# Designed miniproteins, single chains: the designs that were tried, part 41

Each design is a single chain, and the fold is of that chain. pLDDT is the mean over its residues in the fold that is shown.

## One batch from the design tools (miniprotein)

Design m1413
Fold by ESMFold2-Fast:
Structure m1413 (fold): chain A 70 residues (1-70)
Amino acid sequence: ASAEAYYQQGLAALAAKDYATAAAHFRQALDLDPSFERAAKALALALNQAGRTDEAQAVGREIRARLGLP
């Protein structure tokens, strides 16, 4: 599957409030395309909603420091 396909699956899981499944799909999207900023931001959101705040903060810091996101 493509990074975009995993991203779309993650969005569907978010809509269903299945945050753990959403985070897994967004992580797979990032594994295929580490520069996929939309997936990285969505991953941080899904992790926060799943209560995995430390992982969400780590993703946010990595994006800002290395990918130049605001």
Scores: mean pLDDT 79

Design m1414
Fold by ESMFold2-Fast:
Structure m1414 (fold): chain A 93 residues (1-93)
Amino acid sequence: MDGTWSLSGTDYTLTIANNKLVSAKQNGKDVELTEQDGAYTIPGLEQYGLAVDANGKISLVRKSDGKRFDMTLSGNTASATIDGKTYTFTKVE
């Protein structure tokens, strides 16, 4: 999943290169990649962390219980539905 991805409903973007999260931005400003228990903090989405596996697959990790929600990749979109709410990352050029 190499490329830059935007989280719908937020100004958060992330860049994946060589199946690793290498940078993130909020409102066009660089944000610190703070990892805890294999998940990175997502500004504006405090209940979840972002995990990227060895294949570059994105997952959301719920901070309250550590439950992992794998994102489903379809074309230029990666999405997961958690408790009736859909979280979507869209690839940007």
Scores: mean pLDDT 76

Design m1415
Fold by ESMFold2-Fast:
Structure m1415 (fold): chain A 68 residues (1-68)
Amino acid sequence: EIEEIKKMAKEIRETLFSDDEKGTEFILEILKTNDLKKTVALVIALLETTRELTDEEIERIVEVLKKV
């Protein structure tokens, strides 16, 4: 699960930095799906703009978002 989320976050980051217009549409599409795993990956991608997150930090984010 965490490994898949890390992979998704990396792909999301690459998309966001490659094309601003497509990046915005991609974010909105993820939010529209109401998919917890994709939403977590998006949050991680945005947080990793300054540094790489540890697996432990990713697990904590997943736990918090699951409670919403």
Scores: mean pLDDT 68

Design m1416
Fold by ESMFold2-Fast:
Structure m1416 (fold): chain A 88 residues (1-88)
Amino acid sequence: MIFEKIPEEVMKKVAELVTKAAKSEDLEEFEKLAREAMELALSIEDKEAAALLISLAASMLTMAATVKNDKEKLEVVVKLEKEALEKL
């Protein structure tokens, strides 16, 4: 399974960052935490595993922003996911 190629420490840290970002009411803090999560996912040597974790993190962040009807956060997630996937 592709999840076996994602290091546990990376997955835990990305989950922590996404959770903190989802709870943040500050757009700058949201972007900072989301960017850090994408950068950690990109550090995975297996590019397919990295792409999967990037997409998963982006999906969770998008869901959090959508629940709050926060268009600016949605734009940040779309931008960061695109930038991260282009680096693969």
Scores: mean pLDDT 83

Design m1417
Fold by ESMFold2-Fast:
Structure m1417 (fold): chain A 97 residues (1-97)
Amino acid sequence: MEKILQQMREELMQMVLENKSRDDIKAVITNAMNQLVDTVPASKRDEFLGKMMVHGNMLVQELMKMVEQNKSRTDIQEVIDNFAQNILDIIKALIES
């Protein structure tokens, strides 16, 4: 789980630094979600995917806005790190349910 989130954080930062498209950024998030869904109990997968769709769309919008506003790499990294933490919190809550 943490290794998948670390890979996602590294890929998202690289996509942002290379000025990749919204679709490329969304693909990184979607790939991570598809890998992470296997760590969630089968009965909770639809709830996980629903929550991830909301948070993923918000992240893509925020990252695109930050690039347009020429935000620092530190600010962008903080947003990506917060997103990864939110995913961990969601998975933990679903496993504990």
Scores: mean pLDDT 84

Design m1418
Fold by ESMFold2-Fast:
Structure m1418 (fold): chain A 64 residues (1-64)
Amino acid sequence: SAALEKVKKLLETQPDILTKSQAVKILEAAGLSPVDARKVLDQITSADTLSKGEVLLAAYILSS
């Protein structure tokens, strides 16, 4: 999907570990709902930080 490809591109300049707040901003910049993004990220991890792979997983779920 266009959103998933945009998330991949935005993640190229990010560190391997991101804050949940930064991940939500990336998903929102790709055209995904920030409210839904936060919900999906909270399902993936209870931690305040997550990997690029976890952000991509969230983008995939939100793009389905």
Scores: mean pLDDT 86

Design m1419
Fold by ESMFold2-Fast:
Structure m1419 (fold): chain A 72 residues (1-72)
Amino acid sequence: SAELKEKIKQLELKKNVFRIAKSSSELLLDQAKKKGNDKVAEQEQKAIDDIEKEIKELDKLIKKLKKELDKL
């Protein structure tokens, strides 16, 4: 359905936003490690882990919706 296709598209866009956020946190993590700022490095690693969890949940939902679309 057109509605299901649009929902998948919106979830893919949300996933891209999280990927960009992850790249930014990875850059900040690298800089923190180079400066020996262990506290900031730990905070950025946690942010990366949280973002990866969100991406995995979005991937699971997108995969489910794509299977539903393929059965139509």
Scores: mean pLDDT 88

Design m1420
Fold by ESMFold2-Fast:
Structure m1420 (fold): chain A 83 residues (1-83)
Amino acid sequence: VADAVLALPPTHLQILELLAEKPLTAAEIAAQLGLSAATVSASLATLVANGLVTKNAATQTYSLTPKGKAILAAYKQAKAAAA
């Protein structure tokens, strides 16, 4: 779990930060980050596979799991300590 925090790509971290504020669709995440829908969808698929994000099929929105929130918090703490 700790090793996964340090290995998170910047795109995955940015998606987790957005989802920490509110559930979003893949299109909303793409618009907020200025990324293609394909890039965001691929990153979201990886995050869901790792249990960091869950997709609500009824609303088509993505939200952080408790694991994803903990990993994001640890990564932000590591980044703040490096700044």
Scores: mean pLDDT 76

Design m1421
Fold by ESMFold2-Fast:
Structure m1421 (fold): chain A 87 residues (1-87)
Amino acid sequence: SPEELREEIARRLRELAETARDPVIREVLEEALRYLEEEEDLLQAARFVLGALGAVRRLARELGDEETARKAEEAIRLARELIALLE
């Protein structure tokens, strides 16, 4: 369900933020989590989260943080699934 996907994405964003060593990556993830939790339009929130995770994945790869990039890619797949269910 969209609600279950929202909760799973929120859980993964929290885990990524807690394990992030780069402060910019952490800030982007914390902003994405806040937006996902505060935005009433779930489709709008999911699209914002997708963009934020794309930025996190790119920065993580530039920094050689393959684990963060991999986890961001997994969260991107869930965000895309959520968007598909809401369109």
Scores: mean pLDDT 88

Design m1422
Fold by ESMFold2-Fast:
Structure m1422 (fold): chain A 81 residues (1-81)
Amino acid sequence: MEEKEVKYKLTIENAVAKSEQDLRVFEATLASLGFLPLFNIKDGKITEKVEIVASREQALELKAKAQEYFEDAKISLEELP
């Protein structure tokens, strides 16, 4: 039986990193999970909404990491049909 691959959309808004190094660590985490981060960064902030479509496991890991590196960021996770 082919299990339908359930995908999740992770959305990160208003992300303010404590330092440039924290941004680089998060980018490295995305890259390690197979994602190419394309962020517009100004004064340590991601200036636009970041959307990532991933498997459940990857999305949960990325959500946890985003929560660690971006205090007060609006992070949402949505199951795609």
Scores: mean pLDDT 68

Design m1423
Fold by ESMFold2-Fast:
Structure m1423 (fold): chain A 76 residues (1-76)
Amino acid sequence: RDLVIQFLQAIGQGDSSRVDQLIQQLRDLGDDDTADLMERLKELSEQSSKAVKEGDHKKAQELTAEISKLVGKLLS
């Protein structure tokens, strides 16, 4: 739970290094399912951050909505 919250905060801040560290920690623990899901979320969030920088706020909102749905699955 706490790792998911930290992941979301790192994503929102564009801190890719912290995101990578969290994914690696899960793989080291043998939790490949969660690590794979976080890698997918990372890709979507990086695209969202890039869309914001490019002024494409509509695309950023769509990507953020997809991220929120996947996070809901992680928390269930």
Scores: mean pLDDT 77

Design m1424
Fold by ESMFold2-Fast:
Structure m1424 (fold): chain A 67 residues (1-67)
Amino acid sequence: EEEERRRIGERVKRLIDGLGLTYEQLANAAGLSVETIRRIARGEILPTEEQLEKIAKALGVPVEYLR
């Protein structure tokens, strides 16, 4: 779980940085709170499948890319 949280968080951070997005912009696009996005990006929480799908859609990537 900790390795999975870290992996997902790092992939989310790389996409945010690569796309020039803010955490606030991603949160708004995904329909999640900014705090949730920050915690996921830091590897502090494991996103639910629904949250992961929303984030992947907002970033324009397949959900498998974030796993």
Scores: mean pLDDT 84

Design m1425
Fold by ESMFold2-Fast:
Structure m1425 (fold): chain A 80 residues (1-80)
Amino acid sequence: DELAAKVRELLEEFKPIVEEALSLPPEEQQRILEEIFRKALLALGFDEDAVDKAIELSRAGKSAEAQAVLQESFAARLAA
């Protein structure tokens, strides 16, 4: 829950960039938003493979599964 709150705070900080991206064609818009999301998650210490898999699941509309992948990766990192 605290992790989700931090992700939301980062997304709010990215709001100006997101609003700028929303003025672009849909293909470029999706690409930029995915890049921003990727950078935010990597900044939070998530594994690159987990982030890429989460983005893929999100594209498929499987947001709950995407969150589970990120949480599992983060938990594994803390257990190491």
Scores: mean pLDDT 73

Design m1426
Fold by ESMFold2-Fast:
Structure m1426 (fold): chain A 97 residues (1-97)
Amino acid sequence: SKIQEIIDILKKEKISDEEIFEAGKLFGELANEDSVISLYGGIILSHIYVSGKIPEELKIYYETLPPEIQEVLDLVVKKLNKEQRKIFMDGFLSEWK
């Protein structure tokens, strides 16, 4: 699945900038297909970009997302540094409408 492709990229020990951008782009494509992923996933991802973490105030929205989408957001927090999160966000925003 598209979600599994994103997870597999983000779980690699060493991830290229091109792979990070691709994962973000695929996540944006998925968000366009589901209004809850688009709204809640987009807001949470924006806060991860700014703060490096999921704020307590947004955890209730995070918990409404499918487990596989939660795993993507967790991997962006856990596996990516600040510059890599920018690349992921750029990929996401390239497709997100």
Scores: mean pLDDT 86

Design m1427
Fold by ESMFold2-Fast:
Structure m1427 (fold): chain A 89 residues (1-89)
Amino acid sequence: AAPLPEARLEVAEVESLEELEALAREAEARAAAEGAVVALLFRLHPALRELTGSEVGKLMARPEDEEALAELEARLREQAEEAARRLGA
């Protein structure tokens, strides 16, 4: 696997839903600037990490590959929608 940026190795420490929601809103605002923040956000939510760690790792390792990013985002969106429905059921 490609090496992850060291700057955000410790962001995945969330134990409460209200912290998760607050981080999600901030991460979304920053994601527009970096893209990598979105990948880190996925690691925070246990339901979304069912996505292969390899796919999340690729997203973080290859943020410049816009075609791969677009395809990954489409897949992640579908899995996130399914995970949200399963959590709501």
Scores: mean pLDDT 46

Design m1428
Fold by ESMFold2-Fast:
Structure m1428 (fold): chain A 96 residues (1-96)
Amino acid sequence: SVEELRARFERLLEELEELLDEFEALEGKPPSEEKLERFVELSLELDRVEEELAARGALTPEQLARSKALIERIRAWAERYPETTERIVKIVDEKV
């Protein structure tokens, strides 16, 4: 249902925001492989759920704004840690 998809989207946003907070708190130390893999899995799932909500005309402006804010945070973090970003790319290639 649309309600189940929205609940899933909210949970994915929350989990990704929490992981990103942890990554930022590491202050230049690389995240664990387990957490990077979790981050990639959640990010790919978020993209799929967002696409499905958009296709159903069910994506709220508030959810879209939160997703965009998260993407901007991820981009800013990635620019600071290029070696970690290269590892993320390799994990994505293994899953896609």
Scores: mean pLDDT 83

Design m1429
Fold by ESMFold2-Fast:
Structure m1429 (fold): chain A 100 residues (1-100)
Amino acid sequence: SQDEVVAEALAELQALMREIYEELVAAQKAGASDEEIEALTERAIARLRELGRRLLARLQAAGVSPEDLEFLRIVVESAIAEVRELAALIRAGQPLPPFS
């Protein structure tokens, strides 16, 4: 079903966000430099954009609604914003919030 395809796409995005979160936690524990955090953040955002493109292509091929396609675009951009916020917390010496 179209709902199932959307749910699977969101699950893949959440799995990648968990991997990114774990990498950021590890970097913070290791005392990574601002340059290392910036590089990790840029790689994480590139991975999210690549996954977003693949997921959008999958949803388009499955014939999901324009509304569901726009929802996925918003979720991907929100994930990118969250990664930037987490990186900013690390650079500010602030603790990371728990993953959902």
Scores: mean pLDDT 89

Design m1430
Fold by ESMFold2-Fast:
Structure m1430 (fold): chain A 78 residues (1-78)
Amino acid sequence: KKITLVFSDGRSITVEVSEELNDEKVAEAVGKLYPEVPRELLLKETKGVAEAIKEFAEETEGEEVTINISDLRKKYGL
């Protein structure tokens, strides 16, 4: 199952939901969209996002689902 996260500027990442998904992998995907942002800041800002993606994937139907990052953060207390 794939989750697409949309950022406030309209850019998006798509991640495959698996047990292997972690904040480092999320930060790497975000870093490809925002190469000017330092890795340490990306890891700090994406903390807990991988877990939130996994929970959102369990609550939703379909093979591909899209959510805004702000809505994901609000829903899971990030």
Scores: mean pLDDT 80

Design m1431
Fold by ESMFold2-Fast:
Structure m1431 (fold): chain A 87 residues (1-87)
Amino acid sequence: MEEEGKEIQRRFVNSSDEDRQEAIERLTEHLEKLNPKLSSIKEYVRLEELGEVEERERRFSEEIALSLRYMIDAIDKIEKRVEEKKK
């Protein structure tokens, strides 16, 4: 996860506009696929009795949230770099 974010950022900075667009599209597709799965996990936790699976599902949701934060941070850095290249 962390390495993927760094790799995407590095390739984006050093790539042509077409390669950068490809990298952004791939990242967007991965995020779009992850969103419905996260919602399903939250719904599963909601439907279960508190205590039975709460800790396991909570930990899983927190791990996914952390991974998403790394991806968001990487995107933010890419956007900042694009802004710098404009001027």
Scores: mean pLDDT 60

Design m1432
Fold by ESMFold2-Fast:
Structure m1432 (fold): chain A 89 residues (1-89)
Amino acid sequence: SGLGARIIGRSIGISLEAGFSVEEALSIAAAVGKAVDELLTNPEKTEAEAKSGLGAEAKATRIPEEPDKVLVEAEIKGKKIEFELPLKP
């Protein structure tokens, strides 16, 4: 399936496009990957949070009407980014 790799790759790409450095983008992607993994392993949760290096924080939230997507909110060094991630098998 490669879902984890797709989540990380998409998070890196979106962060770089938003003007974050490579190190910041990698840290955001790590936090996002952890938060999404927490949601996928705990179907009773509506949201999950995770942290990574450089003070990166991410929150993943289920979209009630779109079970194949999650909303991601991430922050590093006071800079915020928000995007939707598709969850396909």
Scores: mean pLDDT 82

Design m1433
Fold by ESMFold2-Fast:
Structure m1433 (fold): chain A 74 residues (1-74)
Amino acid sequence: SPEKQEYLEKRLLEVAAELAEAMKGASPETQARAEALFIRESSRLMREVDQLSLEEIDRRVEELRARVLEIIKA
C-alpha cells in the first residue's frame, strides 16, 4: 500500500542518515561493502513491502541496520 511504502521509505531514510554518519570513520572498502548491502536489501524490502505489516517493516529495517553496522565495525 502507499502508506506502507511511505513508512518504509521514511524509516530507510532515517537509517541511511545514521549509517552515513557511522561510515565517516571507515575505510573506502568497508564503506563500499556497507553501501552495497544497504542498497541491495533496501531494494528487496521495497519490492516486498506490501507483504509486510508495519511491525515487520520496523523489525526488518532494524535487522538491516544491525547487519550494516556489523560491517562498519569489522
Scores: mean pLDDT 86

Design m1434
Fold by ESMFold2-Fast:
Structure m1434 (fold): chain A 79 residues (1-79)
Amino acid sequence: MKLVIDLYAETQEGFDLAQALADRLQAAGLAEAVEQLDANSLRIVLKPSASVSQQSGALISAVGAQIEGLKSVELREEE
């Protein structure tokens, strides 16, 4: 099973913040893949070792000021 974070932005600034979060998750060794879904949306696939959605949510919360401008953040489990 894998955890997936979908980031949706309404502005270029919001998209830049989403990309910064994706880069941070990759740098922390938590992201397996990052995909651009459309012009304003990113999907981050977390490594199996990022075991619980609560831990992923805590990391997102830790960058709170840097996620201002995002329309929504969706955390879900896939497969």
Scores: mean pLDDT 65

Design m1435
Fold by ESMFold2-Fast:
Structure m1435 (fold): chain A 93 residues (1-93)
Amino acid sequence: EKEEILKRLEEKIKELEKKNTWEAYYEIAVAYLRMAKYSDEEERKKLEEKADEYVAKARELAKKEGASQDLVDLLEQTIRMVREGRSLLLLNA
């Protein structure tokens, strides 16, 4: 059950890493944050650190590719909402 969810998130991260896009790196960060919610305090901190690493990679690649700042800001907001335990749907309600 919980182990199945964690396994699927890990598999998703591996697939996304192969894409090498700034959008995929933001998705990887979201996946790590979701894994962190299901983990004990020590593992949670490590997963949140990995999420921060992928956010940094996403920002760097987005800047290099001249990505729309509006789209970058939207994904940064998504990261923030996931950290706070909220979904984007709550912002549109």
Scores: mean pLDDT 78

Design m1436
Fold by ESMFold2-Fast:
Structure m1436 (fold): chain A 56 residues (1-56)
Amino acid sequence: SPVDVLLGLVERELADDDVLTPRQAASLSRALQELGGPPVEEGDTAADVKAILRAL
């Protein structure tokens, strides 16, 4: 599914404790919103994104 593809990419590229840059937060928020998830902000962690994707 598109959720599993994005989760796999985030798991490959980012460790759970990686802090999102403004550009990463903007790009991931757009992808998450297309999948029906909430946006994320700069300063959130990759673990937060992975948790959202696992809940979708």
Scores: mean pLDDT 86

Design m1437
Fold by ESMFold2-Fast:
Structure m1437 (fold): chain A 59 residues (1-59)
Amino acid sequence: MRLSDQELEELLLRAAIELSSETGKSASKEEVLEYVAERTGLPLEVVRRDYERFERRSA
């Protein structure tokens, strides 16, 4: 399943908030992407590609 830009944005925001709350510090990009991969069941490389596409579009 491919993530839409909206779905990816929502998952990235949720990951950053949850990881930050649990660890008491800001999550790294890799930690956020791994969280999204685990939540969606998508391979990490697919999530990274979707994130790179999203970043280029939102620049």
Scores: mean pLDDT 74

Design m1438
Fold by ESMFold2-Fast:
Structure m1438 (fold): chain A 70 residues (1-70)
Amino acid sequence: MTTYVVIADAGEKAEEVARKVAQVPGVLRAFTLGDGYVVAVTENQEAADAAEKAIREAGGKVLSREEIVP
């Protein structure tokens, strides 16, 4: 299964955005990184798309999506 990692800039809202993204079906984990960044690890492309939508709806900015092949 191909895993996708979504990285976003959420600034002051990073913890709120990470919490919301963690509730998206197919998101394996979501956590804050550094000063205001959010990282979401997703089980497939559909979950990555949903995570990016949730990030944008919560006021975050999607920076990148990385494909990880096991």
Scores: mean pLDDT 83

Design m1439
Fold by ESMFold2-Fast:
Structure m1439 (fold): chain A 64 residues (1-64)
Amino acid sequence: MSRELLAMYYLEKGYSEEEIARATGLPLETVKKLKENMETFMKKYGVDSFKEAVKKILEELKKK
């Protein structure tokens, strides 16, 4: 969903979970879950940062 993608982008930029929840309208619990998923993706793709994890996700979307 667009709100979830926006939340992931803000997580990459280092915004707080509360700020992201307010900006996107997502529940705080959902934002926290997205952060956990980003950390899981970092482990899965062998990267050390949210920015690199987002790049990997974007690459997969481009593949279609």
Scores: mean pLDDT 74

Design m1440
Fold by ESMFold2-Fast:
Structure m1440 (fold): chain A 89 residues (1-89)
Amino acid sequence: AKLTLTGEDVVAPYGPALVTVTASGPSGETIVVVLFGEDGEPLEVVNRTVSGSTLTVEAAVKGQSEVRAYASATPTEFEEVTIRVTYVP
């Protein structure tokens, strides 16, 4: 199976918003997922070996309008997704 990475845009009230991405890949491979804020700083880094399941990664963000998530798997597979965050009063 090929590495996949998915995530949906978030609409949240002002304050911390929770961004969630889901990765899946070939059973027994180690998946690394990294979430970056608009400034390019890492918000969350997760390394796990997946065996017949998905890996879900969450990051709490404040004032970020965009979060970029990257997933990689051994030997070399790469996926990315961009999540937009909209704040409402």
Scores: mean pLDDT 73

Design m1441
Fold by ESMFold2-Fast:
Structure m1441 (fold): chain A 60 residues (1-60)
Amino acid sequence: SNLELVEKAVNALGELFADKTEVSAATLQSFLEKYEFPQELHETILQAYQERFGKKITPG
C-alpha cells in the first residue's frame, strides 16, 4: 500500500540521516529515486520525514 511505502521510506531516511539536523531536498530525492520509490509519493515522504524526525529540509 502507499502508506506502507511511505513508512518504509521515512524510516530509512530517519536511520540514514539520524545525526543530521538538516538535509538538502536534492539528497533526499536522490535517495528516493535510487531506491525506486514512486514519484507521486516523494512529497508525502519528505513531509512525513520532516514532521516525524524534526528535520529541516533545505533547498537544493
Scores: mean pLDDT 84

Design m1442
Fold by ESMFold2-Fast:
Structure m1442 (fold): chain A 86 residues (1-86)
Amino acid sequence: SELRELARRYAALLDSSSSEEALEKSLEGFLNLPEEKKREMLEWVRAQRPAALAAIDASDLAPEEKARIREALDLTLRLLELILEE
């Protein structure tokens, strides 16, 4: 299940395997949103992503922290794409 894989990756990003089931339930909640709202969120995330990445790259954050934020953005985009594939 890709939903479970995303929950696992979010749990790993938070350094907590115990939150995996809670994250999976939260992701299932997103699947129950209206299609119009899901598409609006996807369009918003895609529109903001280039600016967000540029801001991260220009920041004074540690390289490992920049990598975590980039992964979080990619996971969010993948989640929205996944729920719209159905």
Scores: mean pLDDT 67

Design m1443
Fold by ESMFold2-Fast:
Structure m1443 (fold): chain A 72 residues (1-72)
Amino acid sequence: KKEREEEALKTIIELVKEDNKAAGQEMDDEMEESIRKNIRLAAKQSGKTIEEIAAFMLEQRGLEEKAKYFRE
């Protein structure tokens, strides 16, 4: 359970890094920590798991197999 949560969080951060790279921006450690904090807060406020957020973002990118992993 906890291991999947950390993997989901890392997946979300990697997707954000890819989006920033496409926009010509680099992510520093401070930005990554801010994103981690915001993801955890958003999950708590919405009543969703971090895994559900990761799955949704992966589905939007057509990565259905990886999204299914976080939903199981």
Scores: mean pLDDT 78

Design m1444
Fold by ESMFold2-Fast:
Structure m1444 (fold): chain A 91 residues (1-91)
Amino acid sequence: MRYVLLGKVLGEEIKELRAENEEEAIRIAEEEFGISREAAREAIELMKKEGAKAAVLNEGTGTITTFENKEEALKYLEEHAGARTLVIVRE
C-alpha cells in the first residue's frame, strides 16, 4: 500500500513526499520531517485499525487524529499546523 506524507519542515512550506510501502513511509517521516519512527508507526497502525485513509500526527502535543479522506486531514492541518506535525495518507 502506498502512502503520501505532507508536513511543514522548519523554514519551508508544506513538503509532500510519496512512499511505496509502510516501511518507507516511517523512514521518510523520520528523515524528512523529524517525526520519530515510533510515532509514525503508531499513526499508521491506528489508520489500519480504524480503516482511516488519513491521519494527522502532532508529535509536539502527542496527538494522532484519523480522518476518512485526505481533504479533511488537510483542513485539520491548516487549523492546527505546527512544527513536527505530519499528515499521512493511505492510497
Scores: mean pLDDT 80

Design m1445
Fold by ESMFold2-Fast:
Structure m1445 (fold): chain A 90 residues (1-90)
Amino acid sequence: MTEDDIQALLAEMFENLETDVEKAIEYFKKLVDMLIEKVGLPEVAERIAETALARGLISEEEAEEIRKIKTREELYEFVEKIVKKIHERY
């Protein structure tokens, strides 16, 4: 799996959050877990930060906070926050 593949999957995730919020969060967490196993936590955190920033969902400062994440639990907290922000728009 390439960096471009990861960013494309995250972009599709952000576009397809049209279902129940809790199910969307669970699906996103499962995708994140799969990506961490393939490319590692730092790479996944970086791609999430870049994708969310590009979509205007977070600030540059929030992106830097995501890049500093060292645990899956911290990354899950940011994923939940982003998913909730997307659902507030729809």
Scores: mean pLDDT 72

Design m1446
Fold by ESMFold2-Fast:
Structure m1446 (fold): chain A 81 residues (1-81)
Amino acid sequence: SAGQTLADILRLLAKEAEKLGIFEAARLANEAARYAEQGDYRKAAELARKAAEIAREKNPELARKLEEVARQLEELAEEQE
């Protein structure tokens, strides 16, 4: 499913954040992945955006990837309405 695909991407980004020492962003990305797997795309998107905000100063590339996933999650949430 699209939700599972985005959850898998979020877990990969969480591993990237962890390797970079951005542990708060890693935790939030893993939480976002869990909500995406449950079909709660709105909550997943909020957590992914928070992870991106935290990552932004230390790694703008990681932040952009997290923002892209958040946008896709927001699109899935809109489709549920």
Scores: mean pLDDT 88

Design m1447
Fold by ESMFold2-Fast:
Structure m1447 (fold): chain A 83 residues (1-83)
Amino acid sequence: SLEERLEKLWERLLELAKEFEENVSKLSKEQRREIVVLLSGVTMLLLGARIFMKLGDEEKAEEYLERAEELLEEAEKKLEEAK
């Protein structure tokens, strides 16, 4: 379901944010900024998806969840490469 996808992406975001905090000392100022921007983008897209789900706009909810997953994957790659 869309609700299960949102929950899984939200949990993945929280885990990545925790990993970012644990590794922040290994990152340059520029790398920190890039990852924070991506994490912020994911957060806004997940909130938007939740709103669209409540409005019954499943098409927009799916679009937002897909974009959130793409940004989350980019953030994960940037953090892993920076370690």
Scores: mean pLDDT 88

